# Ledger of designs, part 7: designed miniproteins, single chains, continued (5)

Each design is a single chain, and the fold is of that chain. pLDDT is the mean over its residues in the fold that is shown.

## One batch from the design tools (miniprotein)

Design m16211
Fold by ESMFold2-Fast:
Structure m16211 (fold): chain A 71 residues (1-71)
Amino acid sequence: PVESPFSEKFVKLMEELIKKYKLDLKNEKDVELLIELVAEQLVKETGMPLEVAKQMVRPDVVKYVEELLAK
C-alpha cells in the first residue's frame, strides 16, 4: 500500500542480504548485522556517517523482521 521508493529498495536490499549472509532473524546478533549491512549500503549511496545511517534504518529493519517472524 505504501509505495515509498526507499521502502521498496530497502525491502529488496534486506531480502538479498538475508539470503547472501544466511541470516537467522530469530538471532539478535544476526538482526544487528542486518542493520549494519543495510546502513553500510545507505552510507555508500548517500555518504552519511555509518552511526547516523544505523539510527535511520534500525526502526525499519526491526519492523520488517517482526512482521516476517509474525508469519
Scores: mean pLDDT 76

Design m16212
Fold by ESMFold2-Fast:
Structure m16212 (fold): chain A 60 residues (1-60)
Amino acid sequence: GKAEVDEKYARIREILEEDPDASNREIAERIGMSRGAAANMIRYLERGGEFSDEEVAAIA
């Protein structure tokens, strides 16, 4: 449900704050999801202007 998606997005944010250069693969591995699912979630956030390489670097 929506709560599960929100938890995964929160974990992605935590990972990027701790390791701003983390790859989609590393994020997927840390969360315990498929690379495709993690990549789609990350791309969706990036499209929303929340995660970009510049923004991730600024958070660190």
Scores: mean pLDDT 66

Design m16213
Fold by ESMFold2-Fast:
Structure m16213 (fold): chain A 83 residues (1-83)
Amino acid sequence: SLREEILKKGEELYELYKKLSEEGKKELEKKAEELLAKYTAEVNAAAPSLSEEEQKQLIGEKLLKGLEELIKFAKELLAKEKA
């Protein structure tokens, strides 16, 4: 389910976050804030055309996409820190 994928990706992101330096954590947190603002704007723009159920689905899909982007970014940060 979407909920199970979100939880799994959240756990994966947290494991990566724990391995980062304080500077890496700060960069990841900044990226998370940027993605949150971007996806909140996208959801708000689409919401008037969607049912309540469709809005919940869209929020979940954007959250999953954001987590996947943050995981990729965290892996890139971690690789850079180990170089």
Scores: mean pLDDT 86

Design m16214
Fold by ESMFold2-Fast:
Order: structure tokens, then C-alpha cells, then sequence
Structure m16214 (fold): chain A 93 residues (1-93)
């Protein structure tokens, strides 16, 4: 959980600036990719065993990478929705 808080604290102000200033799609995707990579690295360094959180971060990273590769926005939105539903089901367990 601290790993997520650290990643969010580092990235969120820049994400908010990009949203407010009309930053490009690639800039947002790159920032998200960096945030997910940082969170995963921090969890690994701590030996964190939260498999649900790790899976959520891996899916977020994959979606960000696909966005950077030029995957259509409609497909990216579907991937985000599917990932959110899957994570919600895992959290319910």
C-alpha cells in the first residue's frame, strides 16, 4: 500500500497538470506507465505478497503500453473497463 501511495504522490501532480492543460494522449500514457512500473518495483523490493494489487498494476501497465503503441482509444477504454471489473471481483473474494 505504501508503494502505491509513493507512486501516486510522485505522478499525480503531473497527471493533474496534463489533464488541466490538455496534455497529449502519449504524455498521459507515459506517465501512467511510469507510475505502474514504480509501484510494481516498490512492491517487489518490499516482498509484498498482495497478488490482487500486483495483478491490477500489471494490467494497468499493459494498458498504458498498448496506448503508447497506438492502440485505438475505444479498445483501450474496453480494456480499462474489463480490468476494473476483474479487479472488483478479486477484491470481493
Amino acid sequence: MDAIEEAVAEVLPEAERLAAEGGGRKDVAELLKRAYELALRRMEERGDKDEVLKEALRRGLEIAERALAGTPEEEIRKLIEEAAKEIEELLKK
Scores: mean pLDDT 69

Design m16215
Fold by ESMFold2-Fast:
Structure m16215 (fold): chain A 108 residues (1-108)
Amino acid sequence: SPEEEKKKLETLTQNIQQLSNNLEVKVSNAETVDEVKSIAVSFLNQIGKMLDSNGYSDLSQQVDKVKEQVLKAETIEEVKRITFGMISRILFYLMSEIVDKEFEIKKS
């Protein structure tokens, strides 16, 4: 049902937000660009798998491309910008999907 689909989207969104918060803490404690890259790639891999498992294969493929950009980054700030930029884009997309499901529920 649209109600069950909305609940699944809300759970996915909350899980990605929690991963993003944990990533911010780990990245703030990292001292080298290579350490930040390793952390960022690990979290992007987790997010990508969650997206793929929930039927968002296109977003998962975008995460894979962003991982390649992270590995090419030369500074901690560039790694952060690329990584959190992608996470923000994912969260915005999922929130838009939740809004669409809310409108679908109200029509029924």
Scores: mean pLDDT 88

Design m16216
Fold by ESMFold2-Fast:
Structure m16216 (fold): chain A 82 residues (1-82)
Amino acid sequence: SERKKKLEKLLELAEEAAKNGDAESVEAVLEALKEEIPLEELEKKIEEIKNNIAAQIRSTTEEEKERAKELYEEVKKEIEKL
């Protein structure tokens, strides 16, 4: 299904963001999953998150890395519910 493909893309983005310690982008994925937004809005959200991850060029702190890992665990739990 189209929605399943978008959810898989969100999971991929969350994994990439978490690996980089980008807690803000992981949190954005988590919010998108919890909102159960319409497919068209989901596509726009995916593009926004992807661009934000790509724009992240600064080094992340240990606190940000830990938060990103915790948020990624929540993302996986939300995906399992869908």
Scores: mean pLDDT 79

Design m16217
Fold by ESMFold2-Fast:
Structure m16217 (fold): chain A 90 residues (1-90)
Amino acid sequence: MSEEEKALKEIKEYIKKVAKELNWSEEQEKLLIEFAEKAFKFLLSTGESVEEAKEQVKYEIEKIKKIAEEKGLKAAMDYIKFQLEKLEEV
């Protein structure tokens, strides 16, 4: 397994844990996974190391988890969608 594949697997496992803790649907989990995969690939494309890209993506997941806990599911989903739009336009 490459370092990139290993890092992405760790990110996905963390997302699954977060989604389970927050009682998110499979669709909501998939949206967060899509965001994390696109963000990770984007960071690698800008010259970030695998470790730096992984840390930045995990930080964003933790921020999304905090938004969901403090402001609710809709606020977290709206944040993810906004970040995805920014990634698709770059």
Scores: mean pLDDT 84

Design m16218
Fold by ESMFold2-Fast:
Structure m16218 (fold): chain A 99 residues (1-99)
Amino acid sequence: MLEERVKEIEEKVKEELAKHGIPLSSLSPQEKALLLAMEAIREFAREEWEAYLQELEAKYGDIFADLSEEEKEALAREVARKAAELAGLPEELQRTLLA
């Protein structure tokens, strides 16, 4: 996995949180995984993420209101999985994010 990227992103997240007096250790594992994923996407996969969201809007925008609750939940889970994939998180962090 992209261990060097994860370290770089983790340090950026730590620095940013420290400016606001928030220690990284105060966050839940899920919150940490989410912040790391979003920061990694912003730095390394912003265009891919934007293209993915445009594809989802084109596919589901007109029919989203007509989707069942199960289909909406499945879509939300797919979006979270794609975010974890694009962020290049280690398998452990991906599992935490998707739990």
Scores: mean pLDDT 72

Design m16219
Fold by ESMFold2-Fast:
Structure m16219 (fold): chain A 73 residues (1-73)
Amino acid sequence: MKRELIEKAKELVKKAEDLVKQNPDDPASLFQASGLYNKAGELYREAGELDEARKVFDKAIELSKKAAALSKA
């Protein structure tokens, strides 16, 4: 059901936020968190929550960009 998709997406967002808080400058953790935001975005889109999907996809892009910048060494 739509509600179950939204609840799952919220759980993935929380996991991604926790990863970023624990390892804010670790590229591997930031890429993993980006992946979790992308999965949450897919679930929000499936649930018809297009604005929420866009927000978490934007967060995924920002984390991926930050991880890529930190990987330059």
Scores: mean pLDDT 84

Design m16220
Fold by ESMFold2-Fast:
Structure m16220 (fold): chain A 58 residues (1-58)
Amino acid sequence: GDIEHFEALAQKYEAEAEELRAQAKATGNPALEFEAQILEGMAALIKAMAKLIREKEE
């Protein structure tokens, strides 16, 4: 259901953040590091939403 959707979405953003961070380290581009941090923040927010849904379902 909704929880599985949020968890999958968070995983996708975390994977994208890892790719951007790797590129930032390879190229020395600080903008890519910043973009990775934004995606990590979005993933963390989505995980928090998934936890709230789990708590409400209990």
Scores: mean pLDDT 82

Design m16221
Fold by ESMFold2-Fast:
Structure m16221 (fold): chain A 103 residues (1-103)
Amino acid sequence: AALDESEAGKEALRALHRAGAAFGAGDVAEAVAILEAAARRLEERDPVAAARLLAARAQILAAAGRVDEARELLARAAELARASGTAEGAALAAHAEAQRAAL
């Protein structure tokens, strides 16, 4: 995966795995906190990786019934990904907008 290729990408992948484990254990608050902290650290270093973490946090919030918060995070993820000016960012922004429309 593209996230595996850089130090920022590896940090994002570790955060996704840790958050997934917390969510699987029923700890929504911990899962959200892990992704929020990692996205904050990565926002300037790798905005696409940060946008992926925002989108993952939105999916967890939607699954927890916090749909309005999920919509706001998907909008932020799409804007951050688009602002990267990269093809990967454009694809992620389109995916985040589609997820937001489906909520």
Scores: mean pLDDT 86

Design m16222
Fold by ESMFold2-Fast:
Structure m16222 (fold): chain A 62 residues (1-62)
Amino acid sequence: MEIDENEVKEALAMIQAAIVRRDVELGRISKEEALEWLERMKEKYKDVPGAVKIIEDEIKRL
């Protein structure tokens, strides 16, 4: 069965957002560094609305 490439990108965005959040909570990166990283990911996935939404929701939680 073929996987949906957009669903894969949404899953990757979700996993990456969770990793960034954990690293902020553990003090491994600053909130400012996390914001820069998430904004870069949003640009990378800008053609996948679901992935952009996931990243924007994480940015709002910072």
Scores: mean pLDDT 80

Design m16223
Fold by ESMFold2-Fast:
Structure m16223 (fold): chain A 92 residues (1-92)
Amino acid sequence: KEKLKKIVEEALEEAKKETKDPIEVLLLAFQKIDKLLEEGKITEEEAETMKRMVRISIIKKMSIDEALELLETLPEDELKKLNEELVDEIAK
């Protein structure tokens, strides 16, 4: 997952150069991830994992290192609950 972390960090740094709005940063990072998926450079599962890292980092104000550790250490049921909470925050 170190490769996915590097891609996410680069996407976030690029997005932060374009805008200071955290929601715009999230959308630009998602756009870059979707482009990589369309180019066949990543799988759908890798794209979903990277999008989860971006959501956690932006909404919970965590670093990508912290977001990755959280994704690796939490059990599946806790990850599902966290994802539901993050979706609700974006929908507001």
Scores: mean pLDDT 72

Design m16224
Fold by ESMFold2-Fast:
Structure m16224 (fold): chain A 55 residues (1-55)
Amino acid sequence: MSAQEVLDRLQALMGQLSREQQFQAGRQLHQALQSPDPLAELEKILAQVEAVLAA
């Protein structure tokens, strides 16, 4: 799965989060894009966002 595909899924899910949760997720996304392995970090954020929405 490409990093762009993960980002597209994250953007769709983030629209369902509260303002506070969107702010936190956006901050994590910014950090992930600056990591040496952005794809691995984006996958972790996607899993966290999915867990938040499932709770």
Scores: mean pLDDT 78

Design m16225
Fold by ESMFold2-Fast:
Structure m16225 (fold): chain A 72 residues (1-72)
Amino acid sequence: AEERLRELAREAREASEEARKLFNDGGKDVAKGVGLKLRAIGDALEAMLIGKKTGIFEPAREAGEAAGLKEP
């Protein structure tokens, strides 16, 4: 359970760094896309915290998929 939260936190940090770089390069549209992904990752992290307390992780998995954490 903890491994998934660590993965999500790492991806959020990496996405934040990419957004900063893209903003500096003047890629405002790309930076907006990264911002949306960061929001989705945040939602997935909140769902994982709920899963840890309730033992129900299906919503967390669905939120992670919506965040695009695993490509097809």
Scores: mean pLDDT 63

Design m16226
Fold by ESMFold2-Fast:
Structure m16226 (fold): chain A 61 residues (1-61)
Amino acid sequence: LQQGLDYLSQGNLDLAIQYFQQSVLNDPSDTQAINLLRQLGVSDSTIQQIIANANTPPSPQ
């Protein structure tokens, strides 16, 4: 989490967003990462898709 916050402090929004997306994929209950994604302008629909992917087992399709 600290590394993502350091990216935010430096203005590296793309790296911060990627870091927090990975945190949510690994732990969809990580409310801190979810809130930070919202603050960075990631839409609620996109965040919900990330959470859904984390909670849904991979589909072979």
Scores: mean pLDDT 74

Design m16227
Fold by ESMFold2-Fast:
Structure m16227 (fold): chain A 98 residues (1-98)
Amino acid sequence: TVLALARLVAETLRELRKQGITIEDLERAFEEQREELSETARALAEVVLRLLRIVEEHGLDAEAAARAFEEWYAAEKDPRLREVIDRLLEQLRQALAA
């Protein structure tokens, strides 16, 4: 349910904006802490930041962002990033089926 993920990320970005937090702020914080983070934490941060950026680049249009998410996922070769994406999609699939 890539569309459900895109909607969730769009709502998250709207909430960050209400708090005065930009994607650039999060990217800067990630780069400053990159060497102190575990590989799993880095992979999760990279996935989250990329999802937020895709939604921002598509003007918070969940349908357009969902298509871009699918294109990114198809091109991603890092198994740790793929695992994070697969787990997010599976959790959303289970939540929507309940």
Scores: mean pLDDT 79

Design m16228
Fold by ESMFold2-Fast:
Structure m16228 (fold): chain A 86 residues (1-86)
Amino acid sequence: HMEEKLREEKEKILKDYFEAADENMHLADVAMKNGDYETAISYYLVAALTYRDAIKYFGEEVKEEFEKGLRDALTKMEEAIKQYEK
């Protein structure tokens, strides 16, 4: 069915967004642990933008999961900024 092919493509794109956000969150967490707050801020920002764009383009289907990710990324970015300002 054509509908099955569209579903497969959508799942692939969503998976790519999840993997990109997860990788940037991981890189940010590593930077944070190493005291590299500038790098941590940068990666958390990229993760937040990735979550935001996924919500914008895919809407209701991903909203709950990506809103949580966006909130977590922004919260951790604020902590990195506070550490950088010290």
Scores: mean pLDDT 83

Design m16229
Fold by ESMFold2-Fast:
Structure m16229 (fold): chain A 81 residues (1-81)
Amino acid sequence: KLEEIRKKVIEIIEEQKRYGLERASAPELDESKIPEEVKELMEKLVKEIEPEARRAAEVSPPGNPEVVLELLEKMLEKARE
């Protein structure tokens, strides 16, 4: 369920924010993210199987929450249609 994936990502973002308030951007987290690569992979997985999209959310890089949010927004727009 896309809504469940969104919930997980939001939780990750909140956790990231709390951590960020303390450490203010861990450089290690940024270097492991490529927005285009992540976006393409997520879109492909979401189209394949809904449960697989949930697993993708778990394996998704936690250091770029904005990219993950954008992917979820796109997935939600598709589901909303």
Scores: mean pLDDT 49

Design m16230
Fold by ESMFold2-Fast:
Structure m16230 (fold): chain A 99 residues (1-99)
Amino acid sequence: MAKSAETVEELEKAIEEARRETEEVVEELKKELSVKTPAVEEALEQFRRSLLKLNILTRAAGESAKVSVTPEGEWHIELNEKPELKEKVLKALEEVENL
């Protein structure tokens, strides 16, 4: 398990690593797909968003994050971090929704 970030600099690095890891996984999946349709591309984008959120929470917030998922598939995230770190994590998660 990766350690949680304790400083803004460590948090920024952890978020960047989460993005890199997510893109690598999605790129590998795209290479393995023999059939490309709009439905498959939409599913990949949904998977990318979910994986990136998970990777950000795991690498940046670690055990400081509490996550619950609604029946509609909405993620509700509570962070027990310093205000500056919490704001940066939430901003990164918000940017995922705009992919």
Scores: mean pLDDT 68

Design m16231
Fold by ESMFold2-Fast:
Structure m16231 (fold): chain A 91 residues (1-91)
Amino acid sequence: NPVEEIIKEMEELGANDEYFEVLKKILELVAEGKYEEALELAKEMIRKENPDLSDEEIEKRAKELLQLVEDMLRGPEARKLREELRAQRLA
């Protein structure tokens, strides 16, 4: 599961705060194709961290975050990791 692999890597890097918990939810929502819910959650998170930002800047940053999450889940590296894990499981 690419979501679980990404979460594990982030935890190994010491991510364990409220921000990380919200990022996990965003990862799960994007993996399920629930982009509208993921976008709303990302906007709420960014607004809480950056209350002085305009709504336009918040939306831009939220969309950039969703794009990064999508690339991590469905990028070439994510597919290669899934294939490597499958190969290890069959060995």
Scores: mean pLDDT 70

Design m16232
Fold by ESMFold2-Fast:
Structure m16232 (fold): chain A 59 residues (1-59)
Amino acid sequence: GQQLSDLLTQASLSPREVLAALLVLEDGMSYRTAANSIGSSESTVRDATRKLREILESL
């Protein structure tokens, strides 16, 4: 299994990834459009959006 430190690092989102995830979750922006806005891939934004949603649901 993964070490606790790896899980904590994996839960850490960059400010740019958080911005893209918020654009998807709050503004209804598509993954592709949000990815273009931060200069990243659609898959990266999808993963960031999933992680942020999981964090918000755990609160």
Scores: mean pLDDT 71

Design m16233
Fold by ESMFold2-Fast:
Structure m16233 (fold): chain A 54 residues (1-54)
Amino acid sequence: SRGQRYLDQGRAALAQGDVDRARAYLKQAIDHGLGDDPEVQQLVQEVLAREQEK
């Protein structure tokens, strides 16, 4: 699904340290119905924590 594709891209971006790209992909995953996905929630928390520490 599109949501799963965005989740995969968000995970890859975060693993590479690209927080801004990860945020954009994870928002798309949520918009495509993955807001309750445990992986999405975990990655969103990581992104928000890193953004707040900038």
Scores: mean pLDDT 81

Design m16234
Fold by ESMFold2-Fast:
Structure m16234 (fold): chain A 60 residues (1-60)
Amino acid sequence: MEVLATVRGPADLADVNAEARRLGADFLQIKRDGEPLGELAVDSAYGTLPEGYEVDIVRR
């Protein structure tokens, strides 16, 4: 899997999704303090990514 970008909270997930589409990413990997919490499909979640959380924008 290739990490194309990482976004640290606080951030707008709408902006993260837009960047993921621009980069041709397959999914978003949600992390907290470097620990993976789960995967989301691009455009499946919206709202604010809170402080302490990170999203990796990933190609398969």
Scores: mean pLDDT 85

Design m16235
Fold by ESMFold2-Fast:
Structure m16235 (fold): chain A 90 residues (1-90)
Amino acid sequence: MLEETKKEAEELLKEVEEKNPEAAEAVRKAVEEAEKKMKENPEKAAEYAGEAMAKLMKEAEKFGEVAGEAEAAGVLALRALLLEKEEELK
C-alpha cells in the first residue's frame, strides 16, 4: 500500500518539522540522497535505503526527544521509495 505509506511518512515528517525543523531537514536530505542513488542504480535500491537509514539513525541521535519520530518518518519515506521502484519494474 504505497499511498498509505507515503501519507504516514508525510504526516510524521510534518510532526517532526513542527517540533524540530532541523530534524525534518535531516530526514529530507537522507531520503533525497537515497532517491538519487536509486535512480542511478535501481538494482541497489534496497542497499541505498539501508545506508540512508543507518546514516539517519546516527544523525537523529543529536535531536533527542524527536530522534525516534525522525527515524520513523525516514523509515516510512524510504519504504515508500522502495515500493515505487518495485512498481516501476512491473
Scores: mean pLDDT 78

Design m16236
Fold by ESMFold2-Fast:
Structure m16236 (fold): chain A 69 residues (1-69)
Amino acid sequence: SRLEQLLEQLKALIEEVIQVTGGDKEQVYENLDHAIRHLGERHPDIPQEELERIGKEAREYADELLKQY
């Protein structure tokens, strides 16, 4: 679904920020928050509740990856 594709985009962004910053949690969270806001602006047809759920799943994914750092 489109929501699954957006979640994959957020996960890819998280992986990129982790690689570039060497696991900087603050940078990861700031980039994630900014990306979620931008996705909401780019995809106004998607309910805010669904974007919030994707954001939560993306954050949980980030937290799991950051355990290695």
Scores: mean pLDDT 83

Design m16237
Fold by ESMFold2-Fast:
Structure m16237 (fold): chain A 88 residues (1-88)
Amino acid sequence: SALEEQLRAEAERRAEALSEEEHRRAFEEAIERARAGAAAEGITLDEEKLKKTLEEIEKEKLEEVNYRAAEELIYLELRRRLAEAEAA
């Protein structure tokens, strides 16, 4: 829950001040931070599976809802994967 709250709070702060292009950059930065954090904790993530899942969510939700909603779904998925890796 704490990781999810941190990611969502960060996304909200960025979204308040960013254009669509800057939102895309924020996605990439969030993904890099999540990977770096997992690596620093000695957690191995299935990068191919995670990336594929995030890309699918982004594609599907960008067509259903606006870009900000896709951001939220991406961060929730990142959080979920990190929690699973930590539990293993």
Scores: mean pLDDT 58

Design m16238
Fold by ESMFold2-Fast:
Structure m16238 (fold): chain A 83 residues (1-83)
Amino acid sequence: EKKKELLEQARKALDEGNIAEAVELVYRAFDRPGLAERLARMYKAAQDAATTQEEMDILRGIVRNEIDSAEKLLEEEEKKKKQ
């Protein structure tokens, strides 16, 4: 429903170690639930394949960058709507 709230939930999911859930919430914020579900399955497989803390930190960093980029895109869309 509210795109900003979905991205805030994605950050919380990522901080809790739920990488697949964070990815699903990001793409749902862009109104693409089918893509969100498919990407969440891919990231779940990647998380299950990660066997070291270093590998997990890399995945977490990538998804955090995706959330940051998504927030900037939504802020730019809101600015275009106001003027």
Scores: mean pLDDT 78

Design m16239
Fold by ESMFold2-Fast:
Structure m16239 (fold): chain A 69 residues (1-69)
Amino acid sequence: MPSRAQLEEILEAAGDVIRKYGANTPVEVLIDYLAEKSATVAEFARRLAQKARTVNELVGLVYELLRQL
């Protein structure tokens, strides 16, 4: 199960990617960015990315998961 801290790490990384490239950036860019910092967090983000095409869409899924915790 992803921890709140892991979900928050994804949101922080997504914020960095959005600031540099924009909200409609392909989700793969975020996954590559996360993989440089944490393989475990990147693996979880890859699973969420099956339902998201852009970083902004993945952010929406992460907030939905945080609401359920």
Scores: mean pLDDT 81

Design m16240
Fold by ESMFold2-Fast:
Structure m16240 (fold): chain A 84 residues (1-84)
Amino acid sequence: SAMVDSVMTQIAMRLRQYVDDQGRVDFAQAVPVIVDVLRSTGRFTDAQIQAIVDAVAALDTDGDGYVDYDQMMAVIRDRLTALA
């Protein structure tokens, strides 16, 4: 979907600066960007956006507040594709 690809590109462009040398991103920095980009499309309900945020949250199995960037982007894409 062109809309999914556009959303993923916008998230990637805004989050790349927050990705550390181990390929991880701070959850507290990632969530506002994801929410802002998804809301800007006008296509998703608050409940759908929260479900995507919760799916990203679930990737932090160690509770350290960091998630793998590639895994996060894959989960977001998968969830967006299911909603398209």
Scores: mean pLDDT 86

Design m16241
Fold by ESMFold2-Fast:
Structure m16241 (fold): chain A 89 residues (1-89)
Amino acid sequence: LEKAAEFSPYLAKQLAKDTKDFIKKYEGKSVEEIVKDMAEKTGLPEEQVRKLVEEGLKRAESQGYVKIEDGKLVIANKEKIDELIKKAE
């Protein structure tokens, strides 16, 4: 069932900020390094964290924000990320 609250402007702002911070923090890191770092911070099993990281990266990649190049996270479009945050502000 669709929840209209999930698409509120306020929620979109928070997600945009979290996405930018995540991308900036892990730019140039391998998926393996991201998974390990997040597993250590969250206390969750690496297998669960890998699923969450892969899902999040897949979404960001489909939106054109990032791509995986030579096994490392790279910013695909900095301007698109900045536009998303400006819309959220």
Scores: mean pLDDT 67

Design m16242
Fold by ESMFold2-Fast:
Structure m16242 (fold): chain A 94 residues (1-94)
Amino acid sequence: SLEDTAEEIIELLEEAMKLVGVPEEEIEKYVKRMREALEKKDFETFYQVVKEVVHIVLERQAASTDEALKAELAEKIKEIGELVKKAYELYQKE
C-alpha cells in the first residue's frame, strides 16, 4: 500500500540520518512531519519533507571521509529513490 511504502521510506531516512549524525531531536521532528503529512493524505508535503531529509543526508555524506559509510549511504539513497517512485505511482492510482 501507499502507507506501507511511505513507512519504509521513513524508516530508511531515519536510519540514513542516524548514520550521518543528525541529532535525535531533529530526526524525531522530520519523522513527525512525514507521519502527519501521511495522516492527512498530503503526499505533496510528505515528498517535500523527504526531499529536505535526502538533501541533508547527501550534504553530510559528501563531507564524510569514511568510504564504507559513503557506500552504505549510496545504497540506502538508491533504495529510498525506488520506494519514492513506487509511492508516487501508488498515490497517482488512489
Scores: mean pLDDT 83

Design m16243
Fold by ESMFold2-Fast:
Structure m16243 (fold): chain A 97 residues (1-97)
Amino acid sequence: SDLELEILEGMAQLQIGVLQLVSKKEPALKPIAQELAALLDEVQALVPRSTDRDLVREILERIIEAAMRALRGDLAGARRALAEARELLARLQALVG
């Protein structure tokens, strides 16, 4: 489905975004890159188990927004998007388990 393709594309974009942030070697970006990598790992574990594909897409959109904001130097915006992604991920975890 188009939604499954969007989820796969989102996961790939996020992997690239984390690598781009790490490659900058900026100390301020390290905590953001670590949180993005942790969220990606947690989402990857839940994607095969979750029936709420719209929620999965919304989580990925927030994580991608966080990566894009961090790459643009908007660290405050990146942290807000990460907090929103974490809240949505907690909702997804509750639905799975």
Scores: mean pLDDT 84

Design m16244
Fold by ESMFold2-Fast:
Structure m16244 (fold): chain A 91 residues (1-91)
Amino acid sequence: STLEEFRRAYAEYVALLLQQRSLSPEEAQALAAEHGDLPRRVLALFEELPEEVRERILKKIEELTKDAKSFEEEAEAILKALEEVIEEEKK
């Protein structure tokens, strides 16, 4: 499904950003160049989701990110929100 594709693309994007933070600036730039299409693919997949699914994702993100104190915690909360919505859609 588009939702599962979106979750996978977003997870790859988050992993990329977290890896860049532990690398030198040159290594981070090289890694970003290798995956330069990821941000656009994430946005495109999100826009293809049904409106009700997008609303549910945004609501869960808002609830789960309230306690996030860093980008890393926020990213993990977003991934959890996506997993919860996917599980609800499988019922």
Scores: mean pLDDT 78

Design m16245
Fold by ESMFold2-Fast:
Structure m16245 (fold): chain A 107 residues (1-107)
Amino acid sequence: SEEKKKVIELANTLINFLKEVAEKHPEYKDIFDFYINEIKKIVKDLESGKITAEEALRRIFAILEDLAKKYGDIFPKFKEVAEKVQKLRDENKTPLEIAEEMIKILK
């Protein structure tokens, strides 16, 4: 489905962003590897049909909110993404529209 493809694109975009940050800041490598592995589990569960695209997206949003809360003062893009997601939710945007905007910020 289109939703499934977009959620996988968002997951891969977030994984790549975390890898790039860890390359520049090796002290965060183990922490970000933990989040990367959690995102990979979400993708695996989505691809195997264990969870819906909506549930996968909800779990990815929770990871981004956790990253923004814990590391947003050090890496402002996490806060920027979390604030944009909240604004789009308040505007009643679809999960797909929210995922597209998150991808744009994380690139």
Scores: mean pLDDT 87

